# Designed miniproteins, single chains, continued (2), part 64

Each design is a single chain, and the fold is of that chain. pLDDT is the mean over its residues in the fold that is shown.

## One batch from the design tools (miniprotein)

Design m6219
Fold by ESMFold2-Fast:
Structure m6219 (fold): chain A 80 residues (1-80)
Amino acid sequence: SYEEKVKNYRAEAEKLGTPEQIEKARKKADEIRSIMEKLLDRRAAAEGVTPEEREKRRKLIDFNAAQIYLTLVKKLAEKQ
């Protein structure tokens, strides 16, 4: 499931990065996630997306944000 993959990405990131790197990556991933959620809400309102479809898209956003988080931690860890 997406929820299991999200947990795995977070666990992997936390093993790879220092606390400082994790905090920086989390903050950036949260900013990107916030933008994606705002875009989803605006699009859903305009297109008449059902609550069920909106929830599916929100889960995909959570999954994408977790992948971005892991990628950012990897990039920060490479620079040490």
Scores: mean pLDDT 82

Design m6220
Fold by ESMFold2-Fast:
Structure m6220 (fold): chain A 128 residues (1-128)
Amino acid sequence: MAALDANYARLRQIFAERPELEPLRGPFDQLVAAIRAKDGPAALKAFVDLVETVVKLGFWSRELEYLVRSLYNLLKTTKNPYFVGALLVSDDAPLILETLARAFENLEKAEPPESLIKYVDALRKALE
């Protein structure tokens, strides 16, 4: 789909312009592959791997925290990680990738808030 391909190209350009974000390329490629395959569990795992890598590199953004919080709230409401994975591979996937692209454009080298860490940890535990 044109919107998916445009957001994918935008994220690839961000990585090309910011060499410090090169470690995110692998996890991001896994996320896009899972979305294209309509594999919800693989997409959720790849998304968590991607966000954990961002945090480990010492980066975050308000848009990233908002996106992760939205997925955490879906998990908390449904109590089922399958629904979170299903959202990532749904018809809303282009909008999620657009939000992720904005989040990556705004990545700041700063200590991530404890809330972001808690949301990511909860999503990781749901995969176990």
Scores: mean pLDDT 81

Design m6221
Fold by ESMFold2-Fast:
Structure m6221 (fold): chain A 75 residues (1-75)
Amino acid sequence: MGIDKKKIEEEIKEAEKKYPGKLKIVKTKDPEEVAKLHLEALENSDTSFTIVDYRDLSEEQIKEAGKIYKELKKK
């Protein structure tokens, strides 16, 4: 099943309520950039929150990003 875009919107709203002014939202339509940003967010020790906005990606682009992410993580 594709990524639930409503859940992403809700997570953004909840994060903004908990950490006002600390939320950074990154928008991209490139599946490779989405995968790299997702890895970077997991490894980042910064005090700020970064959320990758998937709402503008197609279901196919989201699946491709997931595949790239899994390949990068296998290192």
Scores: mean pLDDT 66

Design m6222
Fold by ESMFold2-Fast:
Structure m6222 (fold): chain A 66 residues (1-66)
Amino acid sequence: SMEEERARRLAALERYKEQSPEPFLADIVIRAERGELTVEEILEEAKKHGIKLTPADLEWLRRREA
C-alpha cells in the first residue's frame, strides 16, 4: 500500500544517510519540506553538493508540502 511504499522510501533515504552521511542532503530535504525551496532550487542545490535526485524524489517532496 501507499504507506508501505512511503515507509520503504524513507528507509532507503535513511540507509543512504547511514552509508553516505551528507548534511547538505538532510538540509535540502528539510528546507524543501518547509516550502523554502522550489523543485528547481532543490535540483540546483543537489547538483552543487554532488547529490542526484530523480523527478520521482522531487515529486515525493512536493507532495509533502501540498
Scores: mean pLDDT 61

Design m6223
Fold by ESMFold2-Fast:
Structure m6223 (fold): chain A 64 residues (1-64)
Amino acid sequence: MEKEINEALVLILLAIGDLAEKRGDYQGAITAYEKAVELAKKYGLSDLQKEAETKLNEVRRKLA
């Protein structure tokens, strides 16, 4: 039960990052993806952690 809520929080952060990136707000996307990585790591959500890390690296390449 708690695991599903924690997964939902990480997914919401990924969605926030995706929306920020779509708007060209790459700094906002980075912040959202960094929080998604942190929470996924804290809750042991390995698949979501990898997804968030991939998105974070991709958006950083666009900003750099």
Scores: mean pLDDT 81

Design m6224
Fold by ESMFold2-Fast:
Structure m6224 (fold): chain A 87 residues (1-87)
Amino acid sequence: RREELEERIERLAEEVEKLLEEAKKEKDEKKKEEYLRKAEEKAVEGVRLQRALLSGLPLEEVERETERLREELERRREELRKLGIEA
């Protein structure tokens, strides 16, 4: 469900910000690296989920416009074929 996906993306963004702040406060280099690694893992997951969300909502408008252009292009190719004009 879209709402669940959006909530998960927001939660991951919050967790990333929290991990980055913990990394800034951490004086132990090894623990700092662990926080940064976890932040990167969550950020990558967030980007993947964001991509899935964008494929739904913004893609519908993009898909509609792309389909119109594709139909117009195919119609013109078909007309050229009927006339025997290949150039």
Scores: mean pLDDT 67

Design m6225
Fold by ESMFold2-Fast:
Structure m6225 (fold): chain A 87 residues (1-87)
Amino acid sequence: HMVDLTLTLELKTDLAPGKAKVIVLAESGGRTRVAETEAEVDENGNVKAEITLRDVPAGSTVRLRVTVVGADGKEAEFEKEVTAPPP
């Protein structure tokens, strides 16, 4: 069974305030998915982004590599695991 997984990402970075791109590389069920969205880095380096991963195996562990690209071209990287909802 496949489900769509909506992720809310809350990240603390050392990036300069301004426009940012959030790139998510997600590995689950032997597949790699890439999704990206635009976000803002606030004055304290916080970034919030929402991203939807489609056709994720229900109940599976999803490994995330999140790259935030700041307005100055600097990057911050994060790794996280999430569990897709059961069927």
Scores: mean pLDDT 81

Design m6226
Fold by ESMFold2-Fast:
Parts: structure tokens; C-alpha cells; sequence
Structure m6226 (fold): chain A 55 residues (1-55)
């Protein structure tokens, strides 16, 4: 499910964002925005995030 996918991915996203030089505050703001997304928006954003994190 999109929620389970988010819950599994959140620690890795947080770690990658911190490694990129973002603060915990900025990471928390991103996660809060992510949690407010619809399942369709989350799938689209997840694809974009994976591409950005792989770059």
C-alpha cells in the first residue's frame, strides 16, 4: 500500500536527505508534505524522488 511503502521508505529518504546536507527541520517538512499527499500523488512523487536520489 502507499502508506506501507512510505513507512518503509521514510528512514532511507531521511538518511539520503541528511546526507545531501538538508537539516532535520527541512527533512521533517518534506515528510509532513509527503504524508498529506493522495495515493496517486505519492506514487508520482515517489518516482520523482527515486530519480532524484539516484542522481
Amino acid sequence: SPQAELDALEPEVRAAMRAAGLTDEQVDAFIARWRGMTPEERERALEAVRVLLAA
Scores: mean pLDDT 71

Design m6227
Fold by ESMFold2-Fast:
Structure m6227 (fold): chain A 102 residues (1-102)
Amino acid sequence: HHMEELRRRAEEELERITRELHEKALNSPPGEVSTVQRVFEELGVTVVGVGRSASPKTGVVWSVGLIVSPKGEIYFSTYIVSAVSNKEAAEQVKKALDEALK
């Protein structure tokens, strides 16, 4: 059944992404997540929740969040950034959000 197949594939992909993010980078201090939220608030973007992952193998930082735009539009997105600080990661996520809002 086509609809059930699409739903199952979407569920499998979401589980895979969640597991991959959880395994790869949970060594970020809690204060770093708060800093990301604060930077977004200063830029006029509300962040409801942020998960962050970093891969030492690739040097890539992954940010996942439920983001609310100034217009009240809700986005759940995974962003891949190459950054060494939470401020740089937040700036790159904001750029990706600005592109998605176009």
Scores: mean pLDDT 48

Design m6228
Fold by ESMFold2-Fast:
Structure m6228 (fold): chain A 72 residues (1-72)
Amino acid sequence: MLEEKIREALEEVRRRAAEEPDPMRRIVIAIGGAADVAEFLAERENVTSGEQQLELGLRFLELWGLFLREVE
């Protein structure tokens, strides 16, 4: 399931960021990790058309927004 894959990957990013005591480096890890997750999912789902890339990107942003609300 795409949602589960994104959640699992973002949870790993959150775990990595939480282990970093420097707030600035924590932000860098979170942003870089999110970018890596998006790239990994695009490759994993064999996304070749612009429409498929847009759909995947939109789904990722939707779940990323939910993830950010959960860390409040």
Scores: mean pLDDT 64

Design m6229
Fold by ESMFold2-Fast:
Structure m6229 (fold): chain A 89 residues (1-89)
Amino acid sequence: LTPEERRRLDLEVRVALLEIKVAISKNTVKRLGDKAPKEIIDKLNEAQKLVDEARRALEAGAPESYVRRLIDEAEKKIKEVDKLIKEHE
């Protein structure tokens, strides 16, 4: 792999892991049903949008700095969701 291909692979792995994490959190929220606070649902939706934007940016060949920023923001939102879910489990 070239250095550029290696950096892109790193970003692809990070986005894929975030997509998995969002899916896990979404399934947890579904299990909570009507008992899931709106705040958790709203934050999860924001995380999903950031992950989707990161995926699209990566596929479009956007600058690494832009993709990393989206990944970092998504990670922050997912951590907030995880904390809120733990408080309600």
Scores: mean pLDDT 84

Design m6230
Fold by ESMFold2-Fast:
Structure m6230 (fold): chain A 72 residues (1-72)
Amino acid sequence: STTAVNMGISDAPTVAGALEREAREEGGSAEIERTETHLRVVGRGPSAETELEAELDPETGEGEARVTTVRR
């Protein structure tokens, strides 16, 4: 099944770090891509894949994220 959630981000590096840590704790892996205007995190675990994409305001570092989780 697929679950998608939209959320606001005020600290993109902290959110990315938390997702990477969570993926590693479950024995999975995480890929992070960051620019001034975009953040993408893909976590891959044994039973689920989670993708976060956010568009960021380059002046404030704040933005809106979409988190999608796909389960087997």
Scores: mean pLDDT 72

Design m6231
Fold by ESMFold2-Fast:
Structure m6231 (fold): chain A 57 residues (1-57)
Amino acid sequence: MEYPVGDTPDDVLGRLVYVLHEEHGLSLREIGELLGVSPATVSRLLNRFRRRHGIPD
């Protein structure tokens, strides 16, 4: 299987957003600009990643 079912583009982006926010201290706006998405989408990806991995924020 070339693409594992458990690793969707949204999950990959959620991990990237989480790392950029937590490790690099970037704002949701800056992450959105880097990824070419709105800050609202960045917030949604971050919250979804946290919920999927049991991270309470």
Scores: mean pLDDT 73

Design m6232
Fold by ESMFold2-Fast:
Structure m6232 (fold): chain A 70 residues (1-70)
Amino acid sequence: MNVNDALRLAREGAALPDPREALDRMADIAAQTGTTGMLALLQLGIILGVPLEELERYADRALRQQLARL
């Protein structure tokens, strides 16, 4: 997935009225794509002002899912 795709997804997610749905979708993408999706997730979390503790949980879950596939 290209950097432009990650940036577009993060911006689109930030525009959604439900941040929970946006974060959940992005975490799933991160679990499947690894680095690109993880960068998009982190950027989305920053834009939405998500607490670091909550953002870490999404990132940890995505990383664990990625490792389980390897």
Scores: mean pLDDT 74

Design m6233
Fold by ESMFold2-Fast:
Structure m6233 (fold): chain A 85 residues (1-85)
Amino acid sequence: SPALRELARLAGVSDETFEKLLEYYKDKPLRELLEALLRRAFLAGRRLAINGQPVTSLPELDALLAALPEEVVVTVDGRELRIRL
């Protein structure tokens, strides 16, 4: 997904590392890859919002990740990424 690749870049993940993540997560729910990338982006200091809700702490991120719908709008540094799980 172009949106997941952009999220990976914003999280500080190289294109080579992202291809390895795609291979690792190929047999897993797409949700798990999205969760991994969102945590990496937050730890990289990016400004995150999920479905319009700002993420300011790891506990808040974990709570939002536990309740992700099938279609997710992720905002990273003011850029909207639409991802279907």
Scores: mean pLDDT 83

Design m6234
Fold by ESMFold2-Fast:
Structure m6234 (fold): chain A 68 residues (1-68)
Amino acid sequence: SAAREAQIAALYEATIQKIRDLLAAGYSVEDALRKATEYGFKQGLALGLAPTDIAEASLRARKEVLAE
């Protein structure tokens, strides 16, 4: 549904922002990616998203940040 797609898109954006915030706070790339992945999974489950959709959003967000 359009609402579900919008929730996945919002989770993707929130995960990117979380990675950037953690990097700005002085976390290593490895720790920032790990913590942002944990955050995204917790938030996605709270929204009722499927684990596969959460994992896809997390993977896309990580690739975006690493590609710069």
Scores: mean pLDDT 86

Design m6235
Fold by ESMFold2-Fast:
Structure m6235 (fold): chain A 81 residues (1-81)
Amino acid sequence: SASSAMSRNVQIQGAFNIIGNNQPQGISQQQMADMMGISVSTATYIMNISISDGMITQINGVYQMTDAGIAAYQAVIAAAS
């Protein structure tokens, strides 16, 4: 539904912002789940969407931005300023 799509997009945007604010150290699956108030499974699902888009990567349960992700995040910050 439109409401479900909206909620998922909000979660994806929120997660991307959290990762961007935690560069270069990255953020764990558990920390993401805790910060967003969602399950680890749900956090992993939304993170996999961003991994598929080449915006983030995951190494040993830690999410980090790719160079493309950093560029996209900086563009969003610049547009909001």
Scores: mean pLDDT 79

Design m6236
Fold by ESMFold2-Fast:
Structure m6236 (fold): chain A 81 residues (1-81)
Amino acid sequence: NLEKLKALLKKPLSPESRKIAEESLALAEEAQKTKDILKLIGIILRVIGLEIDAEMRGDKLALEAAKLAKEHIMEILKSLK
């Protein structure tokens, strides 16, 4: 999922889509570096906020990026518990 998110960022994106996609990638990468469950929960909540923002805008590429980041973070959480 992280590799798919990085590949999505290589596509031509609007500035708004790119902002959400870049923030989604940054959150996924932050999650990769932590083993703190409470921090992971905080990161998941931030990604859900980006997912809601993208959906409200009708931005399919930003929505895909946020979903890929959320899936990656959920896999990290599962590996810990």
Scores: mean pLDDT 81

Design m6237
Fold by ESMFold2-Fast:
Structure m6237 (fold): chain A 89 residues (1-89)
Amino acid sequence: SLDDPQVQADIALALLEIAAAVIKHTSGPVTVEDVRRLKELLDRVEALGTPEQVAHARQLVKEALESAMPRFTPDARAEAQRLLAELDA
């Protein structure tokens, strides 16, 4: 059911895959709200997902943030650098 933690993790990962793909494949500035959305979805997958889902989610976020580095607003760049540091720890 939709109240099942595994179903919620699957939905969060799917939404994260979409959000990461949007950041990687669109033009224009990447905002702090975009970075925070990735973090929210990552946190959800980390709380509810399998180890494999968590590893995949972390990699998706890392790749999206690294690809978007030239396009960040200043606030988004600071937020992204903090999140990348957490992912590298």
Scores: mean pLDDT 87

Design m6238
Fold by ESMFold2-Fast:
Structure m6238 (fold): chain A 107 residues (1-107)
Amino acid sequence: DRARLLGLAVVGHVLHTLAGLTGAEAQAIAERVVARLDPELLRAITEALENIGEEGRRKLEEYSEPVVEQIARALAEEAGLDEAEARRVAREFLDAMVAEAERVAAE
């Protein structure tokens, strides 16, 4: 539940800011992208982001490649990005999520 909402918000934001999509278009694509993700993987990433510390960072490193691969594949199929572009966007997306989680944990 919370993992799905986080995934929707983050994918929607990336499509808006990096791919130039806006509003309902970005939201519709974000819904389809998140629906293609492995629910267990999405949950694992969300739990790691909520509990950022040395253990959380280690888990993020462990799950980062599978998450990037799944997001990149979904973005390529749903948003029409080429494989290299989709992978770059997915990586920037995950990096931004980690940075924000670390910022919140440090406050």
Scores: mean pLDDT 68

Design m6239
Fold by ESMFold2-Fast:
Structure m6239 (fold): chain A 74 residues (1-74)
Amino acid sequence: SMDAEKEKVIEEAVKEYEKIMKEMVEQGKLSEEQAKQAVENFRKMMETLVEEEKLSPEQLRTLAKSMLKAVKES
C-alpha cells in the first residue's frame, strides 16, 4: 500500500540521518542529546508529511534524499 511504502521511506531516511548525526557526535560537532533530539524531530517531520498525505512516496523519497544531501554538505 502507499502507506507502507511511505513508512519504509521514513525508516530508510531516519536510519541515514541517524548515521550522519552519529558521525557528527564522533567529530565533536554535536552532543549525544542534541543528536537524539535531531533524529526525533526529523522522524516527526517525516511522519507528519505522511499523515497529511501532502506527498507521494516518490516525492517523499526525493525530498528525503535532498534533505540528507544538504545536511551532509553543511
Scores: mean pLDDT 80

Design m6240
Fold by ESMFold2-Fast:
Structure m6240 (fold): chain A 90 residues (1-90)
Amino acid sequence: DKKVQEALKEVAEKVNKLMEEVDEKLKTLSEEEQLKAAKKIQEEILEFNEKVTELIDKYLNGEISAEEFIKKLKELLKEFEEKIKKIIEE
């Protein structure tokens, strides 16, 4: 489904932009604070990737529709963005 592929591409592009914002914010912190933030960010990235992988598997197995996949994918992205921004905000 072309809409599913386009949604995955859009999510990847938004994650890349968010990581660029993270890098700019981390440059303003001490080395110790950068490492602490990086650890928390890595933990959130791993959890997000696991949830996205499970969602892809459900779609490929025919358990969910393309519409439901895109909806849930966007919800996961929003939650991920909110968590990452909370880690890097002063």
Scores: mean pLDDT 86

Design m6241
Fold by ESMFold2-Fast:
Structure m6241 (fold): chain A 62 residues (1-62)
Amino acid sequence: DIVKVTPESERLAREIERAIEEHGEDAALELMKQLYDQGVPTELLIAAENLLLQRRAERRRA
């Protein structure tokens, strides 16, 4: 991709992944809701959610 996202979007994705690993899916959903309430752009949340879905697909194999 030519367009690069900000380091913030990557940081958000990592924080959400850690929330899943430590506290499960419910905590990740709660975190994403808080980010939305804080005014994080929907496009950044969608990018983070795609990473979550990928992580979940990988965990299904374990």
Scores: mean pLDDT 68

Design m6242
Fold by ESMFold2-Fast:
Structure m6242 (fold): chain A 91 residues (1-91)
Amino acid sequence: SSVEEQLAALKAKLEADPSLSEEEKQEILRAAELQVRLREAYEKAPEEVRKELEEAGINDDVERFVELVERLLGPEFAEEVRRLEERLRKR
């Protein structure tokens, strides 16, 4: 399925959840969009880079993960991923 189809399905599921605020729903959707974009870049990346991304994820090496994201998708996307990771760790 397309990215749009996957995000639409998630949006419908979130809208059906009465325990979530509209702000929380938007944050979850944004996180999902970032994950989908990262997965697309991962699938198109060279094998060596994919292996490094997997290793950084398994080892919870946020700095290495963000560096690799910057190489694949640029500094603006990497900064967005860093902000998401920092928010999740402060919870």
Scores: mean pLDDT 75

Design m6243
Fold by ESMFold2-Fast:
Structure m6243 (fold): chain A 84 residues (1-84)
Amino acid sequence: TLEEAIAELEELRALVEAGDIEAAVARLRERQLSGMEAAGADQAEIDALRANQAVGAPRLVAEADPEAMLARLDELLEELRALL
């Protein structure tokens, strides 16, 4: 639901705010994979995405800008809350 999506983003925001960028990136990966499964994506597509995310995760963590991530999450939360 929309409320569940807001709660997931609030948890992600809390991880970024705490400086736990590795956990934040891991949560984004799991969210994307779960969304693909829910949308009926082929298992081969899910496996390919999982492999690409595993390779990309260290780079995403190293290149992460926590301030930019928080700003983007705040924008998304504002948009979603406006739909309630």
Scores: mean pLDDT 75

Design m6244
Fold by ESMFold2-Fast:
Structure m6244 (fold): chain A 65 residues (1-65)
Amino acid sequence: MEQRLALLEAAARGDEAAIRRLARMTGMPVETVRRVLAGEEVRSPSGRLITPADIAAAVGVEFEP
């Protein structure tokens, strides 16, 4: 869990390597992850708002028992 939190924090600071890692882990496009973590309003094709919490939850699922 700590390593995932560190990745989220680094990506929120604009770390390109962290953003790319989160994109691979979540299956989201790099541009979507970058824009969401930069505080931009990004919506899915269905109109649902994609939030930083959605990215955190998707990353967390990978490491839960």
Scores: mean pLDDT 70

Design m6245
Fold by ESMFold2-Fast:
Structure m6245 (fold): chain A 75 residues (1-75)
Amino acid sequence: SALLELLESLPPSPVLEALRPVAASLPDDVAAQLIQGLRYGLLRDPSAATVALLESLGLTVRELDGGRLATAEFP
């Protein structure tokens, strides 16, 4: 999984540790959106599935630009 490979290459954080066990089982579209978010710190037009996954892992999704962009981070 491209997402799993990216997670293994990044410094450890609570967010990355929460994503790691589920990364291999994610749909391709969700995995692609998470890769963009991890590389650029920003999700563009995130799907409901991506938002629901991040919230289920305890992450807060913050909407920007009228919901067209979002950030996700662990406080």
Scores: mean pLDDT 72

Design m6246
Fold by ESMFold2-Fast:
Structure m6246 (fold): chain A 96 residues (1-96)
Amino acid sequence: MKALAEKLREAAAEIRRIVREHPDDLEKIKEKLKELLKKMGFSEKAIETAEKYFDLLMFGSKEEQEEFAKEIEENGNEEEILAAEFAGFLVAELLK
């Protein structure tokens, strides 16, 4: 658990850096999020889940966001849930 928490802190710092350097370039931010997740060893499926959640948080309806989150929590594996959480954290940093 501690090793994961340390990796999560490092990932959070990198996400804040990405947002700070590219605040108005959503495509670049999404690209950098996908690169970070690949570097952390996430599967292509988990990265796809994070990308879909990012797009829904930025451009989808509240109902679509809630339905996707529920589906991932109920049917997704731990890796897909964690990847979606990183996408959510990045969007939260963008909206500060």
Scores: mean pLDDT 77

Design m6247
Fold by ESMFold2-Fast:
Structure m6247 (fold): chain A 84 residues (1-84)
Amino acid sequence: MEEELRKELEKALEENKKRREEGEKNLEKYRELIEKLEKEIENSPDLPPEKKLLLDTEIGVLEIAAIMGVEEAVKKVLEKIKEL
C-alpha cells in the first residue's frame, strides 16, 4: 500500500476516534435520563403492564438513537482496510 494512502487511513481512524468519543458522551447523557425514567416507573406501582412495556420500548428506542452517533462499526471497517 502506498505510504500516502496509509497516512490518510490513519487520519480517518483518528477522526473516527473523535466521533466515537462524541457518541459515547451522547450515550452517557441519555443514560442519566434513562436511569431517571426507570426510577419513576419503579415508583409508579399503579402503572399498567401494557404501558410499562411501551415505556421500556421507548427507552430502548432512545438508547438506539444515542448509539446511532457511535462510529464503532466504521472504525472496524477502516482497520480492516488498513490491513490490506
Scores: mean pLDDT 67

Design m6248
Fold by ESMFold2-Fast:
Structure m6248 (fold): chain A 92 residues (1-92)
Amino acid sequence: SAAEDAKAGLEGAALGIVRNGGGTSYSVEVKGDEAVATVTLAPGADPEAIAQGLRDTAESLVESGAAKEYRAEVVDGKQAVATVKIGEPGVP
């Protein structure tokens, strides 16, 4: 489903960020029509570079139809958060 694809894509991106030392932990949750990835930034990480990595993944999810829009932001310089609106089932 679009929700499963959006969640899996964001989980893959967040895990990659943590494994590459940009984050210490991550979570991905589906809340209604949105999937939200939160990465806790590693000490000394560039918050905007980490947020950009999440944006790149969210943009790919929009291109594939798993999402219809996205936003990403840095919260308190400690977390990078990406939110995608889940794509409509059966819309090409």
Scores: mean pLDDT 83

Design m6249
Fold by ESMFold2-Fast:
Structure m6249 (fold): chain A 117 residues (1-117)
Amino acid sequence: AAPAPSAAELAKTGETRVVLEPLPAEEIEPRAEALREFLLSLGVEPEVAERVAELVREALAAGHTVEVYFADEEKAKEIVERAKKDPRTVGIEVFEAKSPAGEEKKIVVVAYRPPAA
């Protein structure tokens, strides 16, 4: 049995960024669930956290790499512009979120296609 991914492992990137590489089918749902729990711990609304986890499940099942960012509006705009310039980018979704302190935040989900076979 594969160990369940921890929220700490999803947060290990040091800059409000979670990178999820393509995974075996049996690991996709536990990873998406761990991401959902992590977002809830950051004060993200349950509906938004669930939608982000759904997008991550879909992208990973398609063999895409997914990057999830939790950032201020200014940084979110920079992330979106960077993703638009990457020819591997297949999807960009932006969600509004609030921190536990009531600050407005953005969640940016970027999906990248796998290398050409």
Scores: mean pLDDT 73

Design m6250
Fold by ESMFold2-Fast:
Structure m6250 (fold): chain A 97 residues (1-97)
Amino acid sequence: PIVVKPDGDSKAASLYTAGQLLAMVGDYERAAELFLEAAKLSKTDKDKSYSLTNAGNSLAAAGKLEEAKRMYQKALSLDPDNKVAQQNLERVQKQLE
């Protein structure tokens, strides 16, 4: 049997998937950490932006609204067309009012 070792992109994808699973079971702080690591390993601004958006979503679910706001702002600096980050930024800004 041949064991296929994942490359750096596969590692980013694996961390992203693990983050999604942790968020699904309510471990939001660990989910955010995995999404942040996935963002560091991602090669494109679009993939970094999506991982940062999910880190923001996890931080918002944990009640860390100011940290979530910073993640969405960073996601939009990398991909200004990220509509999910735009919508979620508006939502957390309203919650901080």
Scores: mean pLDDT 82

Design m6251
Fold by ESMFold2-Fast:
Structure m6251 (fold): chain A 96 residues (1-96)
Amino acid sequence: KSELEIKATASLLNVLAGVIDALMRGDITEEEAKEILELISKVIRALNEGNFDEALKYLDELEKKVDELKDRISPETYESIKGAIEDAKKIVEELK
């Protein structure tokens, strides 16, 4: 497994950590958290299959979903999640 694939996975784990924090604080619903987790799962699946265009598509959908929650989660958690998504996108572009 390439170093870039490991870094992309680590970025997605940072997104997951932020989502769990928001859920545990009661800032988002279980349904909202589930939708985000499903998108993260789709990104990981696409990466494992070498489908980098599909991974980027799901990262864009993930970013949009997080943006919808911006006013409900802490600014620190929002910035952390957004940064992790941007890092993952950059790494996936390098894998193409």
Scores: mean pLDDT 84

Design m6252
Fold by ESMFold2-Fast:
Structure m6252 (fold): chain A 62 residues (1-62)
Amino acid sequence: MSEEQKKAVLEGAKKAEEAGVRAANAGASADEAQRIGNEIFEKTAKEVGVSPEEAKKFAGEA
């Protein structure tokens, strides 16, 4: 991944986490919050040309 792709993936992970927290605070279940976060993360990764699998591996290492 390029440095721009890495930065986008990490920002995407942060936004996914924030969206999950907001959903949980609004009364969403843990499963629903996780689904919302996962959708945002996958969408962000695809937008910068990174596969969801590669993005998850990188985010897990960071």
Scores: mean pLDDT 79

Design m6253
Fold by ESMFold2-Fast:
Structure m6253 (fold): chain A 77 residues (1-77)
Amino acid sequence: SGLENMVRLLELVAEGAERAGKTELSRRLREKRREMLEAYKRGDWEKMEEAAREAQRLIEEALADPETRRAIFELLA
């Protein structure tokens, strides 16, 4: 449940970044989402936590960008 919510959040934020033209930010968000899922599948909690920390930083960067934030809200409408 928690992992599923985080994965969905990362996909939402990545989609918002993509729509705002922040292609590199979107790519990096999707990369961290993939890394978290692969680490979880392997039972590599240390790597999963590392990827989650990096993902949180990228989410903060995305939400600090007005264009990305607006695109995310439009996706939720």
Scores: mean pLDDT 86

